# Designed miniproteins, single chains, continued (5), part 49

Each design is a single chain, and the fold is of that chain. pLDDT is the mean over its residues in the fold that is shown.

## One batch from the design tools (miniprotein)

Design m17799
Fold by ESMFold2-Fast:
Structure m17799 (fold): chain A 55 residues (1-55)
Amino acid sequence: VRRLPLPPMLSFEELLHMLRVAKERGDERALAAVLELIRAIRPEELDALLAEVEA
Protein backbone atom coordinates (compact mmCIF):
# COMPACT_ATOMS: atom_id res chain seq x y z
CA VAL A 1 0.00 0.00 0.00
CA ARG A 2 1.44 3.36 -1.03
CA ARG A 3 -0.34 5.36 1.66
CA LEU A 4 -0.65 3.63 4.99
CA PRO A 5 -3.42 4.88 7.28
CA LEU A 6 -2.12 6.89 10.21
CA PRO A 7 -2.59 5.25 13.61
CA PRO A 8 -5.97 6.40 14.96
CA MET A 9 -4.73 6.42 18.57
CA LEU A 10 -1.53 6.65 20.60
CA SER A 11 1.79 4.99 19.74
CA PHE A 12 3.85 2.89 22.16
CA GLU A 13 6.06 5.92 22.90
CA GLU A 14 3.06 8.16 23.57
CA LEU A 15 1.49 5.59 25.91
CA LEU A 16 4.82 5.17 27.72
CA HIS A 17 5.09 8.94 28.12
CA MET A 18 1.58 9.13 29.58
CA LEU A 19 2.37 6.31 32.03
CA ARG A 20 5.61 7.98 33.13
CA VAL A 21 3.93 11.35 33.66
CA ALA A 22 1.10 9.81 35.70
CA LYS A 23 3.51 7.73 37.82
CA GLU A 24 5.92 10.64 38.36
CA ARG A 25 3.05 12.85 39.56
CA GLY A 26 1.64 10.10 41.78
CA ASP A 27 -1.68 10.59 40.01
CA GLU A 28 -3.46 7.28 40.64
CA ARG A 29 -6.50 8.39 38.62
CA ALA A 30 -4.43 9.26 35.55
CA LEU A 31 -2.38 6.06 35.91
CA ALA A 32 -5.55 3.94 36.06
CA ALA A 33 -6.99 5.75 33.02
CA VAL A 34 -3.83 5.17 30.95
CA LEU A 35 -3.74 1.49 31.96
CA GLU A 36 -7.38 1.07 30.88
CA LEU A 37 -6.57 2.80 27.58
CA ILE A 38 -3.65 0.40 26.95
CA ARG A 39 -5.84 -2.60 27.78
CA ALA A 40 -8.44 -1.36 25.28
CA ILE A 41 -6.16 -0.53 22.33
CA ARG A 42 -2.82 -2.37 22.83
CA PRO A 43 -3.26 -5.12 25.45
CA GLU A 44 -0.33 -7.10 23.98
CA GLU A 45 2.07 -4.27 24.85
CA LEU A 46 0.85 -3.71 28.40
CA ASP A 47 3.61 -5.80 30.02
CA ALA A 48 6.34 -4.07 27.99
CA LEU A 49 4.97 -0.62 28.86
CA LEU A 50 4.77 -1.51 32.57
CA ALA A 51 8.34 -2.86 32.53
CA GLU A 52 9.60 0.37 30.91
CA VAL A 53 7.76 2.68 33.31
CA GLU A 54 8.90 0.71 36.39
CA ALA A 55 12.55 0.87 35.35
Scores: mean pLDDT 71

Design m17800
Fold by ESMFold2-Fast:
Structure m17800 (fold): chain A 62 residues (1-62)
Amino acid sequence: VSEEQAKEVAERGKKTDAEAVRIAAAGDSEKARQLGKEGLRETAEEFGLSPEEAKKAYAIAS
């Protein structure tokens, strides 16, 4: 992925992951898991990335 795309994917991923962690801490672990998976999928589709590319970009920012 491009560096610009990787940063955008990572930023969205971090926000989604932070929200998912907060929801899980509040007791909605299933909702948190669903949010995380949907967030990664939607981010991949939005930036025209494969799921593997989206995961890699997210990992770089983690």
Scores: mean pLDDT 71

Design m17801
Fold by ESMFold2-Fast:
Structure m17801 (fold): chain A 66 residues (1-66)
Amino acid sequence: GPGAEAARRAAEAAARGDAEAARKYSVLWIQHGDSGGGAAGYGNALAPDAPAEAAMRGAEKGSQAG
């Protein structure tokens, strides 16, 4: 679904070190309610104001789960 696509894009952005894009797509993933098997843990890391490192970690886990 749209959330899984957003999670994939967030993970790709994180892999290239683009923290801004990773955070943007992580927010879209949360908004679509498609958190791929780790909603509570990923949601905290993927919040709009989360630290860049935490957002990147959450994006990686989201891509693996979804």
Scores: mean pLDDT 58

Design m17802
Fold by ESMFold2-Fast:
Structure m17802 (fold): chain A 78 residues (1-78)
Amino acid sequence: PEVTYIYIVASEETAKELEERFKEKGINGKVLHLSDDEGLQEAIEEIEEGQKTGTVTAEFISDKDPGKTVIKVVIRSK
């Protein structure tokens, strides 16, 4: 089954770091920050549809710095 990963972080700096690492590794994942209203709206819609058509798991990945906490959303379809 296909799996979609959405990573939501508090700061734009953390989002840029994750996005660059994903590009370097060829990983297909969405990286968003809490100030990205459009991206957050799209993510919410995708999560809502994922709950209807598949399985959605959300978890907090804590960093040593609380401000760098990542919300990892995994959508499993099919």
Scores: mean pLDDT 73

Design m17803
Fold by ESMFold2-Fast:
Structure m17803 (fold): chain A 59 residues (1-59)
Amino acid sequence: SEMDEILKKAIEKLEELQKRQPNASLDERVKQTFEQLLKEGYDPELVKEALERIRKYLS
């Protein structure tokens, strides 16, 4: 599904950002991931939902 693709890409981008910006907060990495996925043409509502699911899992 589109949600599964977004979740996979979000996790990959968050992991990349964690390696490149280890001192950045989770909120900062989530914001950057959101902006990048929007540029790739994904639905903003689906991207928000995916990032909320990831945040809940990491909490």
Scores: mean pLDDT 84

Design m17804
Fold by ESMFold2-Fast:
Structure m17804 (fold): chain A 59 residues (1-59)
Amino acid sequence: MKYTVDGNKITISEKVAKSLGIKELNLPGVKVRLKDNVVTVEEDSIGLKEAIILHAEEE
C-alpha cells in the first residue's frame, strides 16, 4: 500500500512528502500539518485530504 490512513492522519512516502512541499498550512477552514511523513488534517473544508490520498496513489 502506497499510503496508510488512520482517522485524520495519512502516512505517505518520503518522496510524496517532499513533492507536496508542505510543512504546515493554517488557514480558515484548512489546517494541515506534515511531520515525519505523516499528514495530520485537523480542518478540511476543501477536500484536501482526498487530494493528498489521490496524489499518494499515483506515485
Scores: mean pLDDT 73

Design m17805
Fold by ESMFold2-Fast:
Structure m17805 (fold): chain A 85 residues (1-85)
Amino acid sequence: EKKKELEEKAKKLKKEAEKLIEEAERALKEKKYEEAIELAKEALEKVKEAMKNGDGDIKEVQELTALALRAIGIIIDAELELKKK
């Protein structure tokens, strides 16, 4: 029971992170760099929490790692654009 609850929590956090990354990418395209950074940081926190609650499945870890890298990339791109201006 508890194990299933943790697995469902990890899935929910992963979906929330995916949504936040999509929103961050849209904000970045709209040149809303500060908003993109905030959304990407929230997504990264969701990914970290999902990793803690996951069962350590290699495919899940790889997918969560890919989401974390996407979020980090958005933060870097947005911060670089803000520093230019």
Scores: mean pLDDT 80

Design m17806
Fold by ESMFold2-Fast:
Structure m17806 (fold): chain A 66 residues (1-66)
Amino acid sequence: DEAEKKYQEGLEAFERGDLETAAKHFEEALKLDPNYAEAWENLGRVYDALGRHEEAKKYFEKAKKL
């Protein structure tokens, strides 16, 4: 599944501390599957790590509703 592949690429980037690349890959996964709860949750974690807490909260709420 292409969405899962992008999600895994996002996780690898996040583990390396490459927050911008992680966000890009999670966003790509979500374009392919908007119901990918784990991708919303990890996009939230990335934005939280970037200090963008309001955006992070929004993404965590999207994950929780799925």
Scores: mean pLDDT 87

Design m17807
Fold by ESMFold2-Fast:
Structure m17807 (fold): chain A 80 residues (1-80)
Amino acid sequence: SPVHALFEDVIAVLEELAGTLDPATKARVDALLAEMKAHLAADDLPGFLRTFHEAVGLLSPEQARELFARFRELAAAHEA
């Protein structure tokens, strides 16, 4: 489904960004990524979005800007 493909890509981008974080923040983001994957598997979009919001809240403003820049690139690719 297009919705699942988009949210799988969101998870992949956040996993890549998580690799650049300090170990303590990475552990917290990794736990939230596991929750996001569980919500996606259950078709629980409200749960996915809530958990994603929590993960973004753990990022610095610079890291959050990088994450959203990657999402803009991803959205442009899906429009092509």
Scores: mean pLDDT 82

Design m17808
Fold by ESMFold2-Fast:
Parts: C-alpha cells; structure tokens; sequence
Structure m17808 (fold): chain A 46 residues (1-46)
C-alpha cells in the first residue's frame, strides 16, 4: 500500500511524510509530461 511506502521512505530519509507525498506528486507529474511529449513525437528537454 502507498501509505506503507511513504512511511518507510520518511523514516529512512528523516523527512516528513508530507514532503515524501509532495515529492511523489511532483515526480508523477514529470513522468506524465515526459510520456505525453514522447507520444506527441516531441524531443525530451535536455
């Protein structure tokens, strides 16, 4: 479950669970943007 992963990541990194969630949301958005660009035949930014 996602909650379990977030809890462990926060403990390992000594950071808040809220920060882990925020970082995951940002990473997810980047992946979506990259995948969309590839599907549209656009080059990925360097």
Amino acid sequence: ELEKFIDEAAKIGNISKEEVLRDLEEAGQKVIDSERAVREGLPLPP
Scores: mean pLDDT 71

Design m17809
Fold by ESMFold2-Fast:
Structure m17809 (fold): chain A 74 residues (1-74)
Amino acid sequence: MRQRIIEQAEGVREKVLAAYEGKVSEELREELERAYEELLRVASDPEASLEEILEAARRFEEAARAYVEEGRAA
């Protein structure tokens, strides 16, 4: 489960950054990167529950959604 969540997040991050290069504010780019790094941190913690990992994944999804919405508006 952990590895699948990480792989999905990596794929989403790569795709949205490539698709909207130069179209999104630095602030939203930094939020996306912070959410991604937090997900990796939680998923790498052997004491973290699956619930905590899914919560971090949800926050990453929210950041990615905001990034895509601004990119589409540009």
Scores: mean pLDDT 81

Design m17810
Fold by ESMFold2-Fast:
Structure m17810 (fold): chain A 71 residues (1-71)
Amino acid sequence: DERAREALERAREALRRAEEAAKQGDVDSTHRYLTEAERYAALAAAYGASEEAQEVGRRGHDVAQRAGVPA
């Protein structure tokens, strides 16, 4: 489904932004991008990409733990 693919691309882009912000110690930006990644991953799962959405969720949780941000 093209909608699932688009949502996954946005979720993965937000994850990448969160990882970069975490490396810079920017807690606020990390939290904001993780929230975006979670929202787009949920949308992707709703369109049938549940496994890929779960992978985004796991990676997001790992970023949050490393950055000291509540998941």
Scores: mean pLDDT 84

Design m17811
Fold by ESMFold2-Fast:
Parts: C-alpha cells; structure tokens; sequence
Structure m17811 (fold): chain A 60 residues (1-60)
C-alpha cells in the first residue's frame, strides 16, 4: 500500500499544473488512505509526497 500511495501521488503531481493544485488533489484522493497507515509508514509516504511537491515547485 505505501508504494501504491506514493505512485498515485506521483501521477497526481505529474497531471497537475502546479504544486498547490497537486497538494489539494493528493489530500482529497489519498488523505483517508494515509490516515489508515501506521504512523511510521504515514510519515514515510508524507515525506515522499513532500519531496515530489518540492521538485515540482523547483521545476516550474
């Protein structure tokens, strides 16, 4: 599941125009799934999502 959430977040980031829109979509589509993860796994997924969003911001 952890890898699936990261992959879905990556696709959302790639399909959106900017990091703010991507963040909103990720919260809407993945927020509930993130809440179901153990704390350690949720932290890892959140960190990877933050990295993807930061990379999008830097590339724009």
Amino acid sequence: MKKELIEKARKIVESTKDAEEAKKKIEEELGEKLAELPVDEAQEVTAEIAKLLNEKTLSS
Scores: mean pLDDT 78

Design m17812
Fold by ESMFold2-Fast:
Structure m17812 (fold): chain A 93 residues (1-93)
Amino acid sequence: LKEKIDAVSRKVGDALVAAGDWDLLDRFSELVRMAERDPKKAVEEAEKFLTDAEKQGNKIAAAGAYVVLAISYYRLGEKEKAQEYIDKAEKLL
């Protein structure tokens, strides 16, 4: 599971670089760091990030939000939820 989260996280980062979405790359990186340090807060912020991504139709940003949710739930011991979110992220890429 961790290996898949790491691989999909890298794919999101690479996709944002390729798209030239530097502001989204910075926000994604911030949320990933937040998920490692404060996973409960990262869930709340990632849900907001996901809502905004969905409103904008930005699939890469939505995949990024799912990666942050996957990392957060993995840190909280909710491995089944982490697996579901990482699979959703991979489907969008």
Scores: mean pLDDT 83

Design m17813
Fold by ESMFold2-Fast:
Structure m17813 (fold): chain A 72 residues (1-72)
Amino acid sequence: SEAEKKAEELVAKGHEAGNRGDLEKAAEYYKEAAKILEEAGLDASREYFALSQVLRALGREEEAAEYEAKAK
């Protein structure tokens, strides 16, 4: 679907940002990917889990816990 393709592109960008150490950008990309999937009624568990890991690395523990719960 179009939503799945857009989410895949955003996840790829998140991976690239993370590999460069741009954790804030990685979080933004994963959050947008998850939002697109949710709005389309699709499973966003992987995207929420990736987002939670990046937020934890940024020291944003409360937000990380919230998104980790959504990944279930």
Scores: mean pLDDT 87

Design m17814
Fold by ESMFold2-Fast:
Formats: sequence, structure tokens, C-alpha cells
Structure m17814 (fold): chain A 98 residues (1-98)
Amino acid sequence: SRAAELEARKEAIIEEQRKLGNGKLIEAYELLKQAHEALREGDYEKARELVREILELNIPKETIYGLLDMLRQESGDEEIVEKLREMVDELLEEKKKG
């Protein structure tokens, strides 16, 4: 229906504005995708460094978890996404102790 088409278009515009208006979220998601690729290649050191870069953006932990959920849906790789979440938690604890 016309109403459903308008609603879908509004959701797309809101998402685009969110992406354009919040450069940190875009950067964090791109870094998460790179970290996912690094883990798939077995490069754990590169993945950890990319996660450290994400943490330097000072994005809330719950927001990072939301981006990880998006990556899980996009990649279909639950194991690697869960490993990334573990790295986020470990490196956040290191940052609190430093």
C-alpha cells in the first residue's frame, strides 16, 4: 500500500541520516567488518588492534553490541561475531584498569 511504501521510505531516510549524522557509528561498523575479516584470516593481532580503534571512538558498549548484531545478520557467522564481542569486553576491561 501507499502508506507502507511511505513508512519504508521514512525508515530508509532515518537510517541514512543516522549514518551521515553519526560518523563514529559508520567508522565503528567499518572497523568491525575489518576485524571480522582479520579473524576469518586468523590474524588475531590485527583484529585486536581494530577493536582498540573502535574503543577509542568512545561509543557506548550497548551501541557496539548493536553493531555486532548487525554484522551477525550481514555475515551469518555467529562464532566470529561472538569472538569479536569477547574482544570488545576484554579490551574495555583493560581500558578501565589502565
Scores: mean pLDDT 76

Design m17815
Fold by ESMFold2-Fast:
Structure m17815 (fold): chain A 74 residues (1-74)
Amino acid sequence: LKEGTYRGEQQVPGSPYPVEVTVKVDGDTVTVTIKTYLPGGWLVEQEVTVPVSDLDSFISTLTKYEQEALKKAL
């Protein structure tokens, strides 16, 4: 898993930008920050910290747009 900030290839319907995912690794845990930009510049931000062992389960709960962005870090 590569640390960094990644953008999806497709815009979420109604969003001016693709989903942005930031990945940070600290020991055996991963912090994933998901940002969705809405019309008018409003930002929806979600942050989740999971053990590396639970990362695959976490990914399975994400939307296709979030998974596409995060896949660039794998």
Scores: mean pLDDT 77

Design m17816
Fold by ESMFold2-Fast:
Formats: sequence, structure tokens, C-alpha cells
Structure m17816 (fold): chain A 80 residues (1-80)
Amino acid sequence: SPYEELVRELHEIRERMTAEIKRLVEAGAPQAEIDAVKIRGYEEMIALLKKYKPKLSPEEQAKVDAEIAYLEEEIAKIKA
């Protein structure tokens, strides 16, 4: 289903982010570089959520809207 594809692709983005953050932490990278990876990953997830939203049921669309709001808040906290 489109929702199952969305969940899988979101998981793949999260795994890439986690791996990159781990590499940066192990390399002693500045917090600004770690924050940039988080922002890019969250923006990629938001774009994916928006792309899939028209293909989803109303119940699934509500879950997508909640996730977008959460990710936008997380980005705002990092940029503050």
C-alpha cells in the first residue's frame, strides 16, 4: 500500500540520518554539522510525507499531518 511504502521510505531516511550522525560524533564533528544532518533529514521526511499524503486514506492523512507538525517543530528547535 502507499502507506506501507511511505513508512518504509521514512525508516530508510531515519537509518541514514542515524548512521551519518554516528560517523560525525565518532569524528568529533561540531554540533552545527550534526544539527545540519538532522535538519536535512527532517526536511527530506517532510517532503516525502507531503508527496504521499494525496495517496492516503483520511485516517492516514491525519497521521501524516501530525508527523509533519512534529518534524517542523524539531527543525525550529534546532534553528533557535
Scores: mean pLDDT 91

Design m17818
Fold by ESMFold2-Fast:
Order: sequence, then C-alpha cells, then structure tokens
Structure m17818 (fold): chain A 80 residues (1-80)
Amino acid sequence: SRKEALRAVLDRLEELVRKHLPSGKAKRFSDFLRDARAAVESTEDPEEQRAILDEVIDFLKPYLTPEEYERLRAEAERAY
C-alpha cells in the first residue's frame, strides 16, 4: 500500500541518519524523523505527506553525496 511505501522511505531516512550524521546531530534528526513519522501517519493528504518527507530529505542533503541524494529522491518519488 502507499502507507507501507511511505513507512519504507522513513525507515531508509532513519538508516541514513544513523550512518552519515555525527551522534549529536543524529539524535536531533531522530527526533525530527519521529515527528515527521507521526505527521505522515496522521494525514491522508498526499501533498502534506510529500511536503513532510521533502523537508526531511532536504535537511539531510548536506550530509549525502549528490548520488546518494538523487537515489533517495527517486525512492521517495516511487513511494508518492
């Protein structure tokens, strides 16, 4: 289902945060992701869900290579 695909993207974001961010920044991003996950689960509006995930992806962008970022964007677009 679409909700399952969105949860998979959120799980991928959590994995990337754990792998790429220093521990202090990872903690703050984990809190941000928890809030984003709750927001995605609380809405059925596709535009709101996209806006939430796009914001998280863009905040993670400086910690990824261009290739990693493009792959993450492609995974998110497939879930939308």
Scores: mean pLDDT 79

Design m17819
Fold by ESMFold2-Fast:
Structure m17819 (fold): chain A 55 residues (1-55)
Amino acid sequence: ASKLRERIEKLRKEKARLREQLAKETDPRMKKVYQTSIETLDLQIKALEAEVKRA
């Protein structure tokens, strides 16, 4: 399904942006926020990739 592929690409782009922000961030509190967001996006991407394989 093309819509699922579009969602995966958007999530991958957002993950890349957060990784760049994490690399430049010096505040430990903000680093944790970015790390948690990246982990959440990884889980969402994996779930959508599994749906694409099934669909």
Scores: mean pLDDT 82

Design m17820
Fold by ESMFold2-Fast:
Structure m17820 (fold): chain A 80 residues (1-80)
Amino acid sequence: DAEKLYEEAKRFLEEKKKKLEKAIEAGDYSSFNKTINEAAAYLGEIAMKIKEKNQELGDKVLKLAEELVRYGYELMKKKA
C-alpha cells in the first residue's frame, strides 16, 4: 500500500533526524555519515517503489530524502 509506505517513510525521516542530531552532539561523524547515507538510500528506494504505482506519492518520498540530506547539512554547518 503506497500511502502506508509514505506514512512509514515520514516516521522514518523523523527518527533518523533525531539520530543525526545525537551523532553530531556526540562528535560521532562516522555514525552521522553512515546514518545519512543509508537513510537517504533507503528513502530513495521506497520512493522508486511507490512511484511505479503512484508518481505523486513517489515524488513526495523523494523530497523526504532531499529533506534528510539538507537537514544533515544544516546540522554540520551549525557545528562547524
Scores: mean pLDDT 84

Design m17821
Fold by ESMFold2-Fast:
Structure m17821 (fold): chain A 64 residues (1-64)
Amino acid sequence: MTLTVEAIGDTIKEALAAASEKTNKAIADLKTNYGVSVSVQFSFGADDAAAGKVKAVAKITATE
């Protein structure tokens, strides 16, 4: 199962902090009910729809 979490910030640091908070909550929920291993991949880019902002995308993959 793969979940995607997105966050926007003025800097990479802010975008990462917001994405990390959302990711940690999702992982906690998965681990509470399942003995799953979780992998997270972050990517960063400019958000052209929000000029001067950085978009962070976290892909969360849960396995048994």
Scores: mean pLDDT 72

Design m17822
Fold by ESMFold2-Fast:
Structure m17822 (fold): chain A 55 residues (1-55)
Amino acid sequence: LRTEAEMRVGAAEGLMRMRYSSSLLEGEEAGEKAREEGEELKRREEEEARKRIEE
């Protein structure tokens, strides 16, 4: 069984993969670069969001 934290991280990865798939479908290089930079921002957002939604 996965912990809730692991499931949330997995969901974030899935979301990133979906966005990458959409960018690939559009055929835009900007989308791929945004994904790479978004990964770093996503980590910070995830930690910040965790503390906000964490009681």
Scores: mean pLDDT 63

Design m17823
Fold by ESMFold2-Fast:
Parts: sequence; structure tokens; C-alpha cells
Structure m17823 (fold): chain A 113 residues (1-113)
Amino acid sequence: SYTDKGVELFKQGKYDEAIAYYEKALAIDPNNSLAWANLGEVLAKQGKYEEAEEYYQKALEIEPNDSLALDYLGELLAKQGKYEEAIKYYEKALEINPDHERARKNLEELKKK
């Protein structure tokens, strides 16, 4: 699928090509929440935080209980210094999936003082 090709290109660091494949997937199915979340992650890796946030929100609009998309949005907000909002998204991710190791570690790191 176009989403699978996008993931392969992303793993190779070919971010622009990965974006093009995710956009092709979304042109066929605008409700592909995985493609929205993956597109957000690529944009975050490129430092395009505003676009990444919009696409994670699109993924969550389609699939509100996507613990991975919630974790990615939390991490993005933390990188922008929006720590209180980041904590809320990590807590939601852990409420949905208590075994989400990445969200747990990210939350613990923000609560250290």
C-alpha cells in the first residue's frame, strides 16, 4: 500500500518521498488515520511542528483512541515547551494503553524536578 511504502521511505530517512506516499494514501482514503499520524511524524522530524500538530489532530479526529498519535502529539507539544498540554496527552495515551512504554517514559521525564 502507499502507507507501507511511506513507512519504508521514512525508515530510510527519505522524508520528502515518504510525505508524497502518505499524501497519495490520503488522496485515496482521507479517513486513513494511520497515514495522517505517520505524515505528522515525518513533519515533526523535519521541524514542521505546526503542520505535524494539525495532522496528529486529524488522526485523532478519525480515531480518538489512538494511543500512539496521542503520544506523538504530546512529544510535539513538549518540544514546543507546552508541558502542561503534553502531560495531558501522555496521560490520555496511558489511559487508553497502560503498557505504552514510550508515553510512560515521556511523562516521567516531564514530571522530574
Scores: mean pLDDT 84

Design m17824
Fold by ESMFold2-Fast:
Structure m17824 (fold): chain A 111 residues (1-111)
Amino acid sequence: MAVAVERIEPAPAKEGDTVTLTVRASDPRVRRVRWEKDGELIAEADFETGETRVHEKYKDRVEIRVDRERNEATLTIKNVKPEDSGLYRVTVEDEDGRRAEATVELKVEKP
């Protein structure tokens, strides 16, 4: 069985905005979500425990939330910079270790 991931593409943002990137897992057996950009971990969350971890580099600007009822993981980036533009990889893993990946594009305009 495949874990499926729906993503919501954010509208283009301007420098200084707060941006929300949301992904929804279609499978209620989802265990873990991981957000990465350019091969670097940004944040991860456990759907069973609700435990979240944000990489130290992003701790001041990034928040991750899990909505267990909706099977959604939301990454919030505050005070976005043009360098935050690009492709964000989200990986979702179920209880059996099956993985699904999606890519979310964020565009940040210079002032």
Scores: mean pLDDT 75

Design m17825
Fold by ESMFold2-Fast:
Structure m17825 (fold): chain A 76 residues (1-76)
Amino acid sequence: SKEEEARKLAEEAYAEFEATLAANDLSREEITQLLIRKAAELKERLEALGVPQEEIDLILQELAARFAELIARYEA
């Protein structure tokens, strides 16, 4: 379903972000730019898939919280 594909794309975005943080010694500015880029890429993919805007907003909100937690662990 579109919902299953949307969740898969969100999990792929999270995994790519986590892998990039783990593989690279990124500055706080670079981490912020990566987060913005990954969120924008996911939004475009979800829109192309025809996911409703309300669902896209929820997915991006949940992903933003997960990214914030991951960044906090990386900087600790």
Scores: mean pLDDT 83

Design m17826
Fold by ESMFold2-Fast:
Structure m17826 (fold): chain A 57 residues (1-57)
Amino acid sequence: LNPLEQLLVREGGLSEEEAREAVRLLKAGRYDEAAKLLGISVESAKALAELIEQGFG
């Protein structure tokens, strides 16, 4: 698991598969789908995508 996937599992209560799918959606720019999967706002999903761009994904 990459660092963001590990964070989503430990802090977000997600399974490893859900964390991988969420990061995949964020990398693909699918913020609405990622936000729905994570149970967060679209703005929060965009912030997570920015963390991925900074090397956390």
Scores: mean pLDDT 77

Design m17827
Fold by ESMFold2-Fast:
Structure m17827 (fold): chain A 50 residues (1-50)
Amino acid sequence: SMELYEEALKKERPLAVAILHRETGVDPARIAEALDKAKSAEELRELLER
């Protein structure tokens, strides 16, 4: 859900990666890269759900 990505963007990077990894199963390195590129929660979701 969008709330997951919005909350992750409010967290410090290591915690954001841990939460998104647990919830999505996406590789932590991919999540870290997506967090660097994404300018919004919607863009973050799109990058991780590809």
Scores: mean pLDDT 81

Design m17828
Fold by ESMFold2-Fast:
Parts: C-alpha cells; sequence; structure tokens
Structure m17828 (fold): chain A 68 residues (1-68)
C-alpha cells in the first residue's frame, strides 16, 4: 500500500541521514540502493524517483563538503 511504502521509505531515509551525519559513504550507498529498489518495487513514476534521488544526492554533497 501507499502507507506501507511511505513507512518503509521514511525508515530508509532516516538511516540515510544518519549515514551522512556519520560520514559513512558505504552505508549511504547501501541505503540509496535500497531506496531505489523500494521505488522500483512500488512502480513509482520517474518524477517521484528523480525527486527522491535528487534529495539523497543533496545530502551526499553536503557530507562531502563537510569532509573537505
Amino acid sequence: SREEFQQQLSQLVNKLVENVDNKDFKGFEEQTQQIQQLMDDNNLPQDGKDSVLNQTQGWRAEAEKRLA
């Protein structure tokens, strides 16, 4: 269901944010792959996928800036 999808997505996004805060790029990549799989399994339209992926890449760019 959409509600189940939203719950699963929220859990993965929370882990992704924790990975960014901890500078854990390996964990970030693993969580990003799980988010992509979740979106594919739920047949999310491309606009929705792009929105989620752009958000995750924004967090990655912020983490990389903090490492510099």
Scores: mean pLDDT 76

Design m17829
Fold by ESMFold2-Fast:
Structure m17829 (fold): chain A 80 residues (1-80)
Amino acid sequence: SELEEALKSPDNKVKEEVAEKYIKKGEEAFKKGKYEEAREHYLKAAKLYEKIAEEDPKYKPKALEAEINAGLAEILLGLK
């Protein structure tokens, strides 16, 4: 998968580009009320940002924001 290839890449630029794509997909799914799809995309982005944050702590807030957005989508799934 694109996620697995990005995680395996030694280049954090590749991980960042793929994480950004997942954030965009998560935002679009969220706007359409597709909360499970949004949650999955945000969690994939968070995983990539967490991997970057192992070497560059500046990415920790981006990972946390993606996790928060995934959690919000999960709450909205439980509500409706």
Scores: mean pLDDT 86

Design m17830
Fold by ESMFold2-Fast:
Structure m17830 (fold): chain A 116 residues (1-116)
Amino acid sequence: QPQVVESGGGLVQAGGSLRLSCAASGLKTLLSVAWYLQFPGGQRVGVILGGGNLLASVEEFSRFSGSVDDSKGTSTLQINSLKPEDTGVYFCHALGLAPDGSLAEAKGQGTQVTVS
């Protein structure tokens, strides 16, 4: 079954930068990756949508950039000029083709980022 694992979270200082990674497995082809931020308190927003960099970010998320390496089944989220409001759990959602050729999706458990 398809699965994703996020990594690279932790405690970071405001004004710094952070690079998060998402590794997808169980897919024959990775088609798209979206990144979501879940704030303390449970509210969730999309920060990068449509293959990691296909959608222009809303201005409040312009410090965020995404990339996808379909040959490796990986996605990266780069965050620059970190702010305390960037604190939360970052989730990767992958869409692709399963080994049988059907559409499949996987969502990870998330990685915690805390900005001090």
Scores: mean pLDDT 77

Design m17831
Fold by ESMFold2-Fast:
Structure m17831 (fold): chain A 86 residues (1-86)
Amino acid sequence: SEAEELARRAVEAAREAVRAAEAGDIPGAVGALLRAIGELIELERDPSTPESLIEAARLAVEAALAALRGDLERARRLLREAEELL
């Protein structure tokens, strides 16, 4: 479904944010965070979207934010939680 594709894109963007932050590429991590946020906004536009997919995208955004703060351990945990919902 479109919602599943949006949730998968949010999680993939979070993976990119974590990789960019690990490499010290802050602009790349910010770009990936903004993509994850965009996917979450699109998911929330449809009130019929399953809560599990919204939760996956929210966890993905939190993972990207943690990566930008330099908390890579928390970022990886949040990313794993998001992936488990897909």
Scores: mean pLDDT 88

Design m17832
Fold by ESMFold2-Fast:
Parts: C-alpha cells; structure tokens; sequence
Structure m17832 (fold): chain A 120 residues (1-120)
C-alpha cells in the first residue's frame, strides 16, 4: 500500500513563499502520477498541480506562474513550492498518488493533509 506523509505547513505572510513536501512510502515503482490538491474552508476540493511519471507537469490556473511541483524519485519525495502567497491560498493541502496495486488495478492514495494559513 502506498502512503503519503506531508510536512511544511504553518502560518505564512502574504507575499511570502511556502514549500510543502510529501514522503511517499510503499511500492513507489508502481507510481503513475503524484499531485497536490487543496481545500479552503467552505469550498470544494481543488486541484493544484500534478507530475506524471513521464515528467509532464500541470498547474491549476489559480497557481500557474506561482507554483512549482517536483518529484525526487531517488528520495520518493514530492515537493510543491508556492510563491507570492495570497490570503486565498489558505487551505488544507493534500498529497495524492495514483499507482498500480498488487492486483494490477489502478489505486489512489491520499495524505492526511497539512494546513497552510496565509495572513496579511
């Protein structure tokens, strides 16, 4: 079973940057893609950024130009850096992994989430 452990949350000033990391454990050779999602208070779960094993990266319009996603395969570490922080970036951020299970079926794993609060 794939598991994700996030870190790097906290309280940040508007205009600063945050770096969130997720350590990915389990059969990481079976990873298809890894992503970051977020949920702001009273809002639906929102896509942030994704990287596929082929190296393709995609970013949500709300963070395009401010976000960088990277995956260090040697360390099994997923990283999101979000710059020029806005109060609207306040959310719980979740790491996600799509992978092939032992039965050959596609599975999804989610981290427990890490809280990011942006203050003026």
Amino acid sequence: MVTLTESGGGTFKEGSSVTLTSKISGPTENLISVAWWRQAPGQPLQFVAEITLGGLKSYAPAVAGRATISFDKSKNTLTLTLSDLRVEDTATYYAQAWYFGEDGKIKVAWGAGVEVTVVK
Scores: mean pLDDT 88

Design m17833
Fold by ESMFold2-Fast:
Structure m17833 (fold): chain A 106 residues (1-106)
Amino acid sequence: MLLARLYLNAGKYDEAIKLAEEELSRNPDNPEAYLVLGLAYLKKGDYEKAIEWFKKAIEKSDGPLKARAYVYLGIAYKKMGKDEEAEKYFQKALEIDPNNPLAKKL
């Protein structure tokens, strides 16, 4: 998923989505591809789609990637004004990775 991350960093969200969809056609259990889809939709402002894909990333992952998916799920809820839901998911991220700086700042 290196190219998809480079497209996300460059603001090329539709290209990142296409690469993640192509990866899922080859490996439907790849949690990094679901995380890329969530991030692309989050940056496009489609918070409902972002939440759906982050939940898929959580279902398919463990450890640091699952913690990261919980952090981004919390960010998506916070962008929607759902601060209590956001806090819940940041706490779930800290349960997996207590040194996560994005979740720990709460």
Scores: mean pLDDT 83

Design m17834
Fold by ESMFold2-Fast:
Structure m17834 (fold): chain A 63 residues (1-63)
Amino acid sequence: AVGLVARVGRDYTAKSPDELTLKKGDLVEILEEVDDEHVLARSLATGEEGLVPKSVLEAVGPA
């Protein structure tokens, strides 16, 4: 499938029900860019979908 995978660069705890809780080193599939600060992503570890701050993502590449 065509998609982007990003690595989580730091631990992040969801601040709202629509955000993901992530650990450093987790991989997420980017589904859509929502705004300049957030993407909609799916955790590859849990399969959960939600908003992720772009500032916690380090590396982006093809899925």
Scores: mean pLDDT 78

Design m17835
Fold by ESMFold2-Fast:
Structure m17835 (fold): chain A 97 residues (1-97)
Amino acid sequence: MSQEQKDEMKLVAARILIASGTDEGQLRAIELLGKLLNSPNEEIQLAAVEDLLRVGEIGSPEAREKAIEVLRQGIKTTKNPKVRKALEEALKRLEEL
């Protein structure tokens, strides 16, 4: 199985965990999405940013804080300017809540 296929499966798993509506599910999803920011596939990285924003908006205060931490770390570590812009926009939206 390719790294891209593994990352696609992690993305699906994260989305199922978000849909569960549990605090543990949301925190686990944020951990998986954080790992996906290091995917070699830009589309998967961007999908992870979108899903981090979503779980931060709909989740618990703890999930929001964890999503913010992951987004901030992503901004510092990403080498992709398009992904950095998406991370910065997502972070701004969560901080304005």
Scores: mean pLDDT 87

